# Designed miniproteins, single chains, continued (4): the designs that were tried, part 78

Each design is a single chain, and the fold is of that chain. pLDDT is the mean over its residues in the fold that is shown.

## One batch from the design tools (miniprotein)

Design m14698
Fold by ESMFold2-Fast:
Structure m14698 (fold): chain A 89 residues (1-89)
Amino acid sequence: MSDERYKEALQNSLRELSRIARELADIFEERGSPQEVVDEFRELSKELEKASSSPVEEQEKVLSKASIFLSRVPAELIREAIARVRARK
């Protein structure tokens, strides 16, 4: 029961972060960032979505990777990405 709840929490977090990463990629593209940066966040979004259906160990690894990626992003851009995700529902 607790393991099931933990897995559901990881799945929800991965899906939310996937949406945020996708919006960040769009923001970076709109700002004229290097294509490599745009591609990194698009690939991160896909990796997070794919990890949501993976075993817990893989889910934890991808969440850790996403945390490191997001720590490099200015807070203002993260706030903008979250606002865009909320607007899309």
Scores: mean pLDDT 84

Design m14699
Fold by ESMFold2-Fast:
Structure m14699 (fold): chain A 72 residues (1-72)
Amino acid sequence: MMLERMLKIAEEEGARAEAAAARLGLDAEEVREKLEEAKRNIERNKEAVIKVIEEASEAVKEIAEAVKKLAE
């Protein structure tokens, strides 16, 4: 099941980014909101599922990179 596999990847990356943001004192709510919005869009729009999953994964990576840059 491609949808479930991609959602799991996005969730795992999101959890790591959220944990990193929390330790740096960043707004963990912002990271969580983006991840939750991606999950809601996956559930709602079958036709956009693959696109939303890929965008969610990219967004999580961008957030993680921004958090890393702020820590440095």
Scores: mean pLDDT 64

Design m14700
Fold by ESMFold2-Fast:
Structure m14700 (fold): chain A 105 residues (1-105)
Amino acid sequence: AVTFSPASLTVAAGGTATLTGTSSAGPIVGAGWGKGGTFEGLAAAVDGVHAGSGRPGATASTSGNTATLTLSNVTAADSGVYVAGVTTAAGEAESSSTPATLTVT
């Protein structure tokens, strides 16, 4: 399972939000991030490096058991629930069991 820490985050508009997911099944080699119940469209990382983004200022990375989404210059439209899907080095696919919540003030 992928677990977010923190599971709830509040960031001021114009700030940077960082959402971190940790895999219980081992090292992550790929990650996809989504908003509102989809596992795609925000940002992706492959082999630890940012691979693409559907949102300007969204970047993703992986390191060890951790997948990170960084959202720069957040707006009220970024408030909501976020999910992550990951691929482990063993080839296992996992997803977040509980979404992370971002609130922009």
Scores: mean pLDDT 74

Design m14701
Fold by ESMFold2-Fast:
Structure m14701 (fold): chain A 88 residues (1-88)
Amino acid sequence: MLVDVDQVVRRFRTVDNYTDDQVSHLRSGLLDSLSNPSQSRYDRSFRGGQALMSDNFYRQSSISYTISLTIRPDDSDLQRNLQRSLSL
């Protein structure tokens, strides 16, 4: 899957209450994952997203899941988790 980093970042910026720091973290995470995809980076971002979801930090969770999805775009469970975090 081709990931347009600027389009993804723009969508998060237009969602209410995403800070410049959160958007910057998303952008750097996306660029790093696209340049150097690895299982360990996927695992860290995915586990981070799950921990944030458990603590009800849905916006931060959606950032972590989006970064994970750039490494494994066809992961249907990850796509469902991202959609859930964006809906809450």
Scores: mean pLDDT 67

Design m14702
Fold by ESMFold2-Fast:
Structure m14702 (fold): chain A 77 residues (1-77)
Amino acid sequence: MEEEEQRIIDELYELLKKKNPNATKEFVKELVEQIRKAVPDATLEEIRELLKLYVEGKSPEEIQARLDRIRARRAAA
C-alpha cells in the first residue's frame, strides 16, 4: 500500500517538475492526503486520476466534479 502510494507520488512529482521546476514531492504527497481526507475509501487509481487532472491544469470545478463522481459510486447501492 505505502509502496504503491509512493510510486504514484513519484510519477506525479516527475510530471509536475517538468511543468514547474520548483515543485516538491512533499506538495504532491499533501495533495494525496487531502484527497484521502475528502474520500477515505478512494482507490489509489482514483487518487492518481484526480492528481493528473490537477497537474494538467484542469479547473477546480473539474477536479471537484471528479471527486463527486467517486463519492457517487460509493453511495450507489
Scores: mean pLDDT 71

Design m14703
Fold by ESMFold2-Fast:
Structure m14703 (fold): chain A 70 residues (1-70)
Amino acid sequence: SAALEEARRKAEEVVAELLENGETDPNTIARRLAEVADYGASLGLSPSEIAAILQEAAAEYQARLAAQAA
């Protein structure tokens, strides 16, 4: 759906911004991901859809962070 695509785009932007800024503080990362969750909810996404997007974003952040450290 358009809402899912929009929320994923937002999640990708947040992940990219966190990595570009070298952000590793868990509280800041959690706050930024909470912003994605709030945005998804505003688009009418279900809690399960939001949870899936956040899980995907967290995994992408960890994978890209690990790749930068290699």
Scores: mean pLDDT 85

Design m14704
Fold by ESMFold2-Fast:
Structure m14704 (fold): chain A 68 residues (1-68)
Amino acid sequence: MKKAKEIEEEVRKALEEAGIEAEEVKAQIEDGKAVVGIKVPSEENGKKAEEIAKKIPGVDEVKVEVLP
């Protein structure tokens, strides 16, 4: 099982490779599930970030927050 930091790094790298800006990426392990929280500057970036993060092996849930 990957550690939360490894999942954070993989998600961040995948977002950077796709040209998607993310202000913050955090992963937490809750009841054996990897939950990734992503903060983005726009709804468009949020939709793309969620799609990409869900494709990362070991990610069970994605929560996206759009910053003002």
Scores: mean pLDDT 78

Design m14705
Fold by ESMFold2-Fast:
Structure m14705 (fold): chain A 90 residues (1-90)
Amino acid sequence: SHMEKELEEAVKKALELIKKGYHEAADEPVSSSPEVQARVDEIMEKNLTPELLEKIAELEKRLLEAVENKDAEKVIEIGKEAAELLASLR
């Protein structure tokens, strides 16, 4: 139960970091508004190359493996890596 809570909190933290990365790429504050999300989507669409899609797929695979292995530290590490990749898109 304690390990499960740590993993759940790590997943939540990784998702928060990824969300911040998306908003940083769009130069928008973290928000769930449709207008801000549309701007984030526009920035992502402009940067969606086969190479970027492959990197995203690799990060997603690694994240799923870390969750299955209940590796909270690895989940956070992958979340940071994904956030950094997304934040680099402007």
Scores: mean pLDDT 71

Design m14706
Fold by ESMFold2-Fast:
Structure m14706 (fold): chain A 99 residues (1-99)
Amino acid sequence: MEEREKAEKLLREGLRAFSAGDYQKAVELFQKAIEYAKKAGDKELLTRAYFLLGEAYFAMGDYQKAIEAFEKARKIAEELGDKEFVTLAKNMIEEVKKA
């Protein structure tokens, strides 16, 4: 399996764990997806993996780690010129701060 394919599969498995309410398993799967996205050099996958990691931490009530993950996603999205994703990440950071 290619590194990109591994990252994509791990993101899908993490999303399934997240939907099932298994946020700890989702965190573990998204962290593995980040490793493979880095190996693949796929900044779009890396951005998505950090964003989903932030959502999982937010669901767990780990607000500090959620903000850190969303900030990493925002920074990579800025490097890519993805204005829509930058806005999405900023909105999520503000949402976490209100919780």
Scores: mean pLDDT 88

Design m14707
Fold by ESMFold2-Fast:
Structure m14707 (fold): chain A 89 residues (1-89)
Amino acid sequence: MEEEELERRREILEELLARLRAGEDAAAVAEEARELGLDEAATAFLILAGRVDVAEILRLLAEEGVERTEEEVRAQLAEHAARLRALIA
């Protein structure tokens, strides 16, 4: 059921967030989240830790023919971090 998947994801996210709060390496926690199929959460953890390479994101967007400013990318990343924080609250 979709509800069971949401509960499972929340449980995993709470565990990973608790590890981040305990001072574990944000990159390692994000990689574990990615391995669990939580790519959005992994990206948000890196954003919360200030570890996201904005220049690399801009490069990938340019390869897809998408024009974005650094400010737009940073705003989108901040919004994703806020969404994750709300989910785990």
Scores: mean pLDDT 72

Design m14708
Fold by ESMFold2-Fast:
Structure m14708 (fold): chain A 75 residues (1-75)
Amino acid sequence: SLAELIAKAKAGDPLAILSLLGRREMYERWGLELTPEERDAVAYAEKNREKAEQEVLKKLIDTFGDKEAIEKSKK
């Protein structure tokens, strides 16, 4: 549920943080409004975006072993 996603993101779950940011980008693209609770959670997620991206990247490197290809896809 959305409430679970917000709770996980506030707890520092990298996938939850990135999922919440993706939801915000989708809503902005289609002109939809976020709830006040979602906006607060998104503000928190933005402050933690870089850390979340690094944690996901580390897991991808550990899984696939191709550090350079993954880093190039970021640009």
Scores: mean pLDDT 74

Design m14709
Fold by ESMFold2-Fast:
Structure m14709 (fold): chain A 62 residues (1-62)
Amino acid sequence: SGLTDTALRSLAERGGLSPEELVELGRRAAQPETADEAVRELARRTGLSLTRAGALAAVAAS
């Protein structure tokens, strides 16, 4: 793929997300009640599309 897990995490850090914030957003994205809000927050802070923010959330949750 065009972006590795390492590159996605680097983009999150550049967007001002701490490792702790990234883990928490990944955890929230794994839950149906908070998934949409968590993915949108990742997209907003990183500048990623919703699809790429969803991929980042999955990496953070694993």
Scores: mean pLDDT 75

Design m14710
Fold by ESMFold2-Fast:
Structure m14710 (fold): chain A 97 residues (1-97)
Amino acid sequence: MAEAEKVKKEILEKIKEQGMTEQAVKKLIEKNKDKLTEEQLKELEEEAKRHIEREEREFIEALIRGILSTDKSLKPEEIEKRKEELLKRIEEIEKKK
């Protein structure tokens, strides 16, 4: 339905622009589930999950960089190297899930 496609697009744009938490995204989808078909709802949930996973990764990267940057003795290159090492560790843990 044309209305449902517009609602789906608007929700995805909000998720992308506002860096919403997983909980906020779930609430937004639930609020609009009556305006979407079951098929569109599943597509939206899947796409939102992929976007949240990317946003969470970017947030974790920024958080790690922020923490490492509190040590004024570390050079920017050392901060980036340690960030990459920590991210690899997180990825290993996620694979063990």
Scores: mean pLDDT 72

Design m14711
Fold by ESMFold2-Fast:
Structure m14711 (fold): chain A 87 residues (1-87)
Amino acid sequence: MQQTQQLIDQGMQYMSQGNLDQAIDYYQQALSIDPNNGDAWVNLGMVYLRQGNYDRATYYAQLASQSDNVVIQSAANTVLRRIRDNQ
């Protein structure tokens, strides 16, 4: 959905600026519209990893890794590997 993708893109912009709380807000808004949005789950995993919140990062990355979408699954596995490498 175009609106959901725009929210993901805005979240990614805030994450790139180091505004992690704003990034989380936009990704959560995307999930409120599309609760099964794997891109939102992957990006929440990434932002929580960047905050050092490994529990939340692992939760969202594991959720995304169960996706039947190979691209989302691959991205989620990359996040899980980065979490492991930072512990």
Scores: mean pLDDT 84

Design m14712
Fold by ESMFold2-Fast:
Structure m14712 (fold): chain A 84 residues (1-84)
Amino acid sequence: MTLDKDGLSTLLEKLSTNPKLKNKVPKLTPEQIDQLFELLDKDKDGYLNPEELSDAIEILSTIFNLENPDDKELLREILNDVVK
């Protein structure tokens, strides 16, 4: 399971439109998505591997203030849906 930049864009759109998360996750610009992907893609291969995806959940939870366990679980579920 890997996530590319288009997958990250899809994930962020699903988070920003989810009824439980839309008040916490704003719609990001393409430039903001590019910057976020660069931050998450540490080895610069254009894909987030399973270890980078775990880091991404922690980073996204911090950025969007998703400290509630239910919000973090929903983030993981949406991520798993995007990455298959």
Scores: mean pLDDT 78

Design m14713
Fold by ESMFold2-Fast:
Structure m14713 (fold): chain A 99 residues (1-99)
Amino acid sequence: LPPGTLLAYVELSQDGDKTLVRAYVYRVGADGSYELLAEAEEVIDKPYSELSDEEKLQHAREVARRAAERATGRPPRRLTLLYRSETDTSLFLLYRVEV
């Protein structure tokens, strides 16, 4: 990824009878390092197993948008899904952020 690329890493994980959503926005450095710029989180009052795929993606995008806005001072124009991985109790998503 070229230097200056913004990435949002989002994790949904089961936390008892609730689901925790966390988003971390990184900038790719000139040396290929990743700098954490901002984070956001949300707690969903529903266990992970009860969330539909649409609900999972909707919450993930919303938390990613909030983190991106905290990082850049403006809402992202586009979030492009680059990677998805899922377990029985968690979902991991990587988005490219465009402002």
Scores: mean pLDDT 89

Design m14714
Fold by ESMFold2-Fast:
Structure m14714 (fold): chain A 70 residues (1-70)
Amino acid sequence: MHMEKLQKEFEELKKKGKERLYEAIDDPVKTQEEVERAKAKVTPEDKAFWEAVEEQAAAGREAARRLAAE
């Protein structure tokens, strides 16, 4: 099942995501490129899964900006 492979990769990214949030500050472009490459390899059906993840990440960034501006 392709979803099972995506979930495993997603869980590994989540485990490293918290640790690499600050590490990626200096290299956000590389992080973006890795996400783009992953999305390019998935089927159109699986792309919706990654789009949902990206949407949640965007919402989190907006929330962080509002907290910082407060």
Scores: mean pLDDT 59

Design m14715
Fold by ESMFold2-Fast:
Structure m14715 (fold): chain A 94 residues (1-94)
Amino acid sequence: SLPSAEQLLDPDALAAFKERLAQAEADALAFAEERGFSPEELAEIRAGLAKMRDAMLTESRTSASVDVGDYTLTLHASPTVTSSSMSLKRRAPV
């Protein structure tokens, strides 16, 4: 029901949004590597990042979350804010 980022943003704003998403994705992978995640866990994080990027671009969202194993990964990026951020939080055991 939401228009895509391509439909809402001018080309310069869209390019900036894509660059901020790419930076947030790179930061998320670096953070996971620093935390000692395995190559298999890093592959799951990459897949989750791809799903979040797609959702943020197709739905014009400034944030997205995905569950990766025992963790919830969240990305924040905006076409109007020069910074992006990520968080990786372990879900409580049930």
Scores: mean pLDDT 75

Design m14716
Fold by ESMFold2-Fast:
Structure m14716 (fold): chain A 80 residues (1-80)
Amino acid sequence: SNMEQAEQILQQIQSMVDYMKSTDLSKEQLMQLLQQIEQLMQQFVELAKKLSPDDQKKFMERAQKLVAELQEIIKEYLAK
């Protein structure tokens, strides 16, 4: 289902974010992960629009939290 696919994509992004938080990454590795996350987020948004309004809101709130975590990771990396 679209809901199961959206859930799987968010779980994949969360795993990548968790990996970025726990691993000392090179600039090249960070850029590759960011590009992959961008692609996954685009796929997620396309799937999310096919969900019920209530599910769409819940999934988008989760995605926004992941984006906020990602922004903090980038900020910390640039401060090095």
Scores: mean pLDDT 86

Design m14717
Fold by ESMFold2-Fast:
Structure m14717 (fold): chain A 87 residues (1-87)
Amino acid sequence: MPSPVEVFEALLEELVAIAEEGVRAGDPAGAERRMLALISRRGPLLTDEQARLVMGLYTRWLSHPGSAEERLALLRELAREAVARAR
Protein backbone atom coordinates (compact mmCIF):
# COMPACT_ATOMS: atom_id res chain seq x y z
CA MET A 1 0.00 0.00 0.00
CA PRO A 2 1.61 3.31 -1.05
CA SER A 3 2.19 5.95 1.66
CA PRO A 4 0.20 9.23 1.51
CA VAL A 5 3.47 11.03 0.59
CA GLU A 6 4.05 8.63 -2.35
CA VAL A 7 0.43 9.11 -3.53
CA PHE A 8 0.79 12.91 -3.16
CA GLU A 9 4.07 13.08 -5.12
CA ALA A 10 2.74 10.76 -7.87
CA LEU A 11 -0.48 12.81 -8.11
CA LEU A 12 1.47 16.08 -8.54
CA GLU A 13 3.61 14.48 -11.29
CA GLU A 14 0.47 13.15 -13.05
CA LEU A 15 -1.27 16.58 -12.83
CA VAL A 16 1.76 18.27 -14.44
CA ALA A 17 1.80 15.58 -17.17
CA ILE A 18 -1.93 16.14 -17.90
CA ALA A 19 -1.38 19.92 -18.10
CA GLU A 20 1.63 19.40 -20.44
CA GLU A 21 -0.49 17.16 -22.71
CA GLY A 22 -3.29 19.76 -22.67
CA VAL A 23 -0.88 22.47 -23.87
CA ARG A 24 0.57 20.13 -26.55
CA ALA A 25 -2.87 19.04 -27.83
CA GLY A 26 -4.46 22.51 -27.55
CA ASP A 27 -7.15 21.04 -25.25
CA PRO A 28 -7.20 23.08 -22.00
CA ALA A 29 -10.82 22.11 -21.19
CA GLY A 30 -9.97 18.40 -21.51
CA ALA A 31 -6.90 18.88 -19.30
CA GLU A 32 -9.02 20.70 -16.66
CA ARG A 33 -11.55 17.82 -16.59
CA ARG A 34 -8.86 15.10 -16.43
CA MET A 35 -6.98 16.89 -13.63
CA LEU A 36 -10.14 17.39 -11.53
CA ALA A 37 -11.19 13.73 -12.08
CA LEU A 38 -7.73 12.54 -10.96
CA ILE A 39 -7.79 14.79 -7.87
CA SER A 40 -11.26 13.44 -6.95
CA ARG A 41 -10.10 9.83 -7.46
CA ARG A 42 -6.84 10.17 -5.45
CA GLY A 43 -8.11 12.65 -2.81
CA PRO A 44 -9.35 9.96 -0.36
CA LEU A 45 -5.79 8.51 -0.26
CA LEU A 46 -4.25 11.85 0.83
CA THR A 47 -4.09 13.61 4.20
CA ASP A 48 -6.46 16.59 4.67
CA GLU A 49 -3.47 18.98 4.40
CA GLN A 50 -2.22 17.32 1.18
CA ALA A 51 -5.76 17.42 -0.31
CA ARG A 52 -6.01 21.16 0.49
CA LEU A 53 -2.57 21.81 -1.06
CA VAL A 54 -3.53 19.93 -4.27
CA MET A 55 -6.84 21.84 -4.60
CA GLY A 56 -5.02 25.13 -3.95
CA LEU A 57 -2.47 24.30 -6.66
CA TYR A 58 -5.24 23.27 -9.13
CA THR A 59 -7.25 26.45 -8.40
CA ARG A 60 -4.19 28.72 -8.87
CA TRP A 61 -3.36 26.96 -12.19
CA LEU A 62 -7.01 27.19 -13.36
CA SER A 63 -7.42 30.91 -12.45
CA HIS A 64 -3.99 32.17 -13.66
CA PRO A 65 -4.54 35.00 -16.22
CA GLY A 66 -1.49 34.10 -18.34
CA SER A 67 -1.05 31.89 -21.41
CA ALA A 68 -1.38 28.09 -21.24
CA GLU A 69 2.44 27.88 -21.22
CA GLU A 70 2.69 30.40 -18.33
CA ARG A 71 0.03 28.44 -16.39
CA LEU A 72 2.05 25.23 -16.95
CA ALA A 73 5.24 26.95 -15.68
CA LEU A 74 3.34 28.07 -12.54
CA LEU A 75 1.93 24.53 -12.02
CA ARG A 76 5.44 23.02 -12.30
CA GLU A 77 6.80 25.49 -9.72
CA LEU A 78 3.88 24.94 -7.30
CA ALA A 79 4.23 21.14 -7.64
CA ARG A 80 7.99 21.33 -6.96
CA GLU A 81 7.41 23.50 -3.84
CA ALA A 82 4.61 21.18 -2.60
CA VAL A 83 6.85 18.08 -2.94
CA ALA A 84 9.65 19.87 -1.02
CA ARG A 85 7.17 20.89 1.71
CA ALA A 86 5.78 17.31 2.00
CA ARG A 87 9.28 16.14 2.96
Scores: mean pLDDT 84

Design m14718
Fold by ESMFold2-Fast:
Parts: sequence; structure tokens; C-alpha cells
Structure m14718 (fold): chain A 58 residues (1-58)
Amino acid sequence: MEKIEEVINKQLNAGGDPNDEGTLMKVLRSLGITGFSLLYDPEKREIADEVRKLLKER
């Protein structure tokens, strides 16, 4: 639970924009999720959707 939010906070503290797709991709990469995984793995897409939701609430 805290691991995802800690990664988000680190990217935002590094100057990441919560509305920028690049920030989302950096968070996902830190969690071990690549762009290729997002195309074919529904579990990785579910994590990406959760990260997007958390970023929008910041």
C-alpha cells in the first residue's frame, strides 16, 4: 500500500507533474512495470489505473 504512494511522492518531489504521462510512466517503471506490460498484462493495467487515480487526487 505505502510502496505505491512512496514512489508517487518521490516522482512529484523530483519535479514530476501529476497530470503528465511521463510522470505516470516513471512511477510505473519504479514499480517494475514497463510500457510493454501495459499493452498485454491486465494486472499491470489495473495497477496503472490505480496510480493514475492517486496522481489525480494530488
Scores: mean pLDDT 72

Design m14719
Fold by ESMFold2-Fast:
Structure m14719 (fold): chain A 61 residues (1-61)
Amino acid sequence: MIVVEARVGDVVATATVEGDEIKVEVSGEGSEEQKRLAAEMARYRAELLKQKEDAEKELKK
């Protein structure tokens, strides 16, 4: 399971990969821009890790 956090100021976004879906939860106080950036960073990193782990998962099995 992939869980990724991105922080912008006091805003923390957590992206969780469930199958083909990436769920992003944003917590903390900040501007709308900070929340957007944190969510986008968490989602982007989760997508990159998903691609890498999909390749590695077969080897680690």
Scores: mean pLDDT 77

Design m14720
Fold by ESMFold2-Fast:
Structure m14720 (fold): chain A 88 residues (1-88)
Amino acid sequence: SLAEKALEEMKKAVEAFLKGDYDAASRHLLRALTLIRQIPDKEVRINTLKEMIKLLEEALKKVTDPELKQFLESAINYLKNEIKKLEE
């Protein structure tokens, strides 16, 4: 499904980010976001965004660098705002 593919891309983005491959992380993140926008069912899209947030929150626990923490927090807030728009 599109949701499964989006989550797989997000997992790859998090893995690349934690390994310090920020170029690969950015590409996988953009692919994940592109796939999620193609999900026609609103509830499936919201649930997929919530699972993406969980993956980013777990990554945030593993990072000590303040700039990398700020990046992850910004990404989490972006996804939370996308959910809010869909719930309104």
Scores: mean pLDDT 86

Design m14721
Fold by ESMFold2-Fast:
Structure m14721 (fold): chain A 87 residues (1-87)
Amino acid sequence: GKKERLEELKKRAQELTGEALRLLRERYTRLSPEDQARVRPLVERLSAAAEALGDALAEEDVEAAEKELARFEEALAALRAALAELE
């Protein structure tokens, strides 16, 4: 039911948040100031998506949480792709 779906979404959000934090700590912080400035809009997009996802989960809004989780996954993929281009 709704409770089980929210728990699945929370677990996925936690996994992706851990991945995002690892990516930022291990990759983004090691970039030159110039390269950090270039990808900063993607980091800001990821942060905004994380906040919106957290809000949807706190409100227990499954539809909103699924939408914001998809946005978070897209934002994370975009950041990962941009960081890969800098290698």
Scores: mean pLDDT 88

Design m14722
Fold by ESMFold2-Fast:
Structure m14722 (fold): chain A 63 residues (1-63)
Amino acid sequence: GAPLSEEEAVAEAERTLALLREKVAAGDIAGAVGQVIRMVGIDLEAPSPRVEAILREGVAALK
């Protein structure tokens, strides 16, 4: 698809952050981590425990 404008990207990022905080508040850390991986476009050929650990730590900081 076409790339997002900066304003569209900011709005999407803010909406996404609110959704991530909601998932963290509900205790769904795994779901929040999975959402971050999809959004940043990390194309991993295989699951990476190192990448997952870094993102999980960052997501936990949003509480």
Scores: mean pLDDT 68

Design m14723
Fold by ESMFold2-Fast:
Structure m14723 (fold): chain A 88 residues (1-88)
Amino acid sequence: MKLEELLKKGYEVVDVRFLAPPGAAGAGTEFDAELILKGPDGKYYRVRVKARLDAATGKLVVLEEFSIEETDEEPGAPIPKDQIEIKK
């Protein structure tokens, strides 16, 4: 299963955890992150990705996916759907 398929099924990114924070570089910098997704069925998934923050839109662009794992860990604050974009 891929992150794109989860998003198509109505899963929403509810948390972003930076594994390698972009520091002072900010937008346009590539970094490793974990995305926590919640589905309409109440299930959670943890997805490890390489991502970039788009300088023009402020959206998180997912460049590469490394792993997807189902989890029962509830995340923090929700993230708006339009802040996440997948590039493949």
Scores: mean pLDDT 66

Design m14724
Fold by ESMFold2-Fast:
Structure m14724 (fold): chain A 114 residues (1-114)
Amino acid sequence: TEAVERARREVAALAARYLQQASGRGVLLGNQLVAAVRQGDLESAREYARKAMENREDTLGLLGMIGEQILRDPELGVTAAGIALEAGREDPSNAELAEEAARLLELGRLIAEA
């Protein structure tokens, strides 16, 4: 649908924007989170998200990798975005980054429901 095509374009733009500011550590943590979700290891996935939330550039790398996964595997990407959102909500100082994760989650859900 037009709404799904728009959501896919927005996720791609957000992922590219996040990755421009991302640390290499953040990209690695994002890949580790995605791999843990794929293996059903949600406890490890939560720990990777919490580690990323300690630093803005690490979180942006994590969110960029989640965005890329939403485009390839929307159900897995939605699960990963939800984990990132909950990790961001554990500390009020991360409210801006939690909001970015929430945005990826909403867009990912729209894509996954198609």
Scores: mean pLDDT 90

Design m14725
Fold by ESMFold2-Fast:
Structure m14725 (fold): chain A 55 residues (1-55)
Amino acid sequence: GLGAEAVELAKQGRYEEAVELVLKLPNRVTQLVAIRELEKVGGKEAARRARELLE
């Protein structure tokens, strides 16, 4: 799904595209799960941006 695709983009260093996919996820819980997975794969700054955009 989109969450897994966002994590894969982040692994490739494509952080802006990963953030865009997180914002397209269907609900807040799935968005927050994806943000945590982004942090684990080295996307700490991308995860921070996604959190700010969801507020």
Scores: mean pLDDT 78

Design m14726
Fold by ESMFold2-Fast:
Structure m14726 (fold): chain A 56 residues (1-56)
Amino acid sequence: SLAEAEAEAAKGTAEGYHAAAVLYRELNRPDLAERYFILAVHLDPSLAPPPRIPAP
């Protein structure tokens, strides 16, 4: 599914980059997964995991 990851990244959207990051992670490409997670969060910070210091 490398082509699916590339197609998601080609959309140039935060959601597309996030989907690409997940797909690259599944393909055992953590280098690309991390890069696309950073790009997705840069465009849409709500895609970041919730902070580790939340309310109880």
Scores: mean pLDDT 73

Design m14727
Fold by ESMFold2-Fast:
Structure m14727 (fold): chain A 92 residues (1-92)
Amino acid sequence: GIADQLYDQGINLIRQGNYSDGLRLGVQAMRIYVEQGNHDGAIRIVRDMLSIIESQSDQVSPQVINNVRQAQRYINQGNFDQAIRLMEQASS
């Protein structure tokens, strides 16, 4: 579906070092997954994006890394709204 396409595009952009656009597409995919009750899909986005960002940590601002790490903590607690807000802050 459209959420899967946004996720795939977002991951590809992050791999290319375009963190802002990649995270922004991740946020859009997360919102769709949450609306559909696909909580595992939203959790997977944060996990996968954090994994790639941490692998490129020398090229990424500490604030972006910290915001995505906090998003993972909130989403694992079931707080999707706070996770989405932190991912939006990371995309700025």
Scores: mean pLDDT 91

Design m14728
Fold by ESMFold2-Fast:
Structure m14728 (fold): chain A 76 residues (1-76)
Amino acid sequence: MPVTQGLVVTADAALSAAEAAARIRAAAEKQGGTVTVRPTSDPRVLEARLTAPDEATLAAAIAAIQALPGLTVRRA
């Protein structure tokens, strides 16, 4: 069964929302996950919804996103 996890991501001042979204997507896709990223009312805060085929892939995708410089990530 595919699994999903919501994330709230705060981007550093040096990153645009579009660049942050692109980096999140690339990191998730490299691990075999997919991600939908949407803007919030705060231009530095993005909501991301990760979908993965299993829990191990989901955990790897979350870890890859958390490792990205200039981003602060928390589970929603």
Scores: mean pLDDT 82

Design m14729
Fold by ESMFold2-Fast:
Structure m14729 (fold): chain A 66 residues (1-66)
Amino acid sequence: ATEAALAAIDRAIELANDPTASQEEVDKHLAEARALADQTTDNLVHMRVVAAELIRVGREIDAELA
């Protein structure tokens, strides 16, 4: 469970850093990663989700501040 959640989070981060990925695609994968993380109480998983959320928000802020 923890490994699956971390793998999903890492994939969401990869997509967030991919300039060809759409925001909807990033949001969809991040939502899936969060759903998996919610099934665990692992602090590392929850911290990694927060990091992924910050990357996603940074991408959105850059678009808004353009």
Scores: mean pLDDT 75

Design m14730
Fold by ESMFold2-Fast:
Structure m14730 (fold): chain A 80 residues (1-80)
Amino acid sequence: SKEEIKELLKLQVDYLLEHETDPERIRTGLKNILDIAKKYFSKEELEEFLKWVEERALQNPDPEKRSIALELVEEKKKEI
């Protein structure tokens, strides 16, 4: 169950970073995904998920998408 949620959230992150063009929608979508992750994951699982999102963001060629994703990951790390 938790593993299925993790894979679905990863798929949603990839979809937003690869296919969404509106910065506001990327920001809102990523915030929602990270909020869901925090609700369902343990501290360790959340830290691993945030590292994965960070690595995916760093590989994205769009500097605006990278900036938004990295900012949101940093904000979420502070809540741990």
Scores: mean pLDDT 87

Design m14731
Fold by ESMFold2-Fast:
Structure m14731 (fold): chain A 76 residues (1-76)
Amino acid sequence: GLELLQKLEAFLAALEAAYQATKSPELRELLQEAREAVQRLLEAGTGNKPSEEVRAVREAVEQRLAEIARRAAALL
């Protein structure tokens, strides 16, 4: 819903701010990976896909975003 989208936008904004402050190439790569993961989640939510397939994409994206967050924290 809207709350989830707001949280995802805040996460991407935080990564962008960290990249702009540090100019770290590693943070740039993590920002790109996070944007791609969010895009996959949005596309799964708007397609005519089975609920099981949507669930699998959501779980994969949630796991990937958590991994990206851990890696970004280690660089700060």
Scores: mean pLDDT 78

Design m14732
Fold by ESMFold2-Fast:
Structure m14732 (fold): chain A 100 residues (1-100)
Amino acid sequence: RKPLTPEELEALLQKIRDRRQALVDRIRALVAAGASPEEIAQALLEEAKRLLEENPEEYRETFPDNATAEVVAGLLLAEALRVADPELAELLREIGRMMK
């Protein structure tokens, strides 16, 4: 790893925060539309595949031996759980059990 400048570090932290919030908002929108836990799990897996296809080097550098859509989807789910309210958190735990 090369050391990040303070500006690069702030940009990275902001991207992480924006990604987490956007994911939670998307999950809430799916729930409001009446999506099943299976449909939400599939949407997370598709988002993970898209992120891997758009940024393969970023994810390979972070997880060189196991940069798969399933691993990335699990990371997205864990990020969403950190900001979820209790009702959403229960749904996300159910989805996590399905994504094994």
Scores: mean pLDDT 68

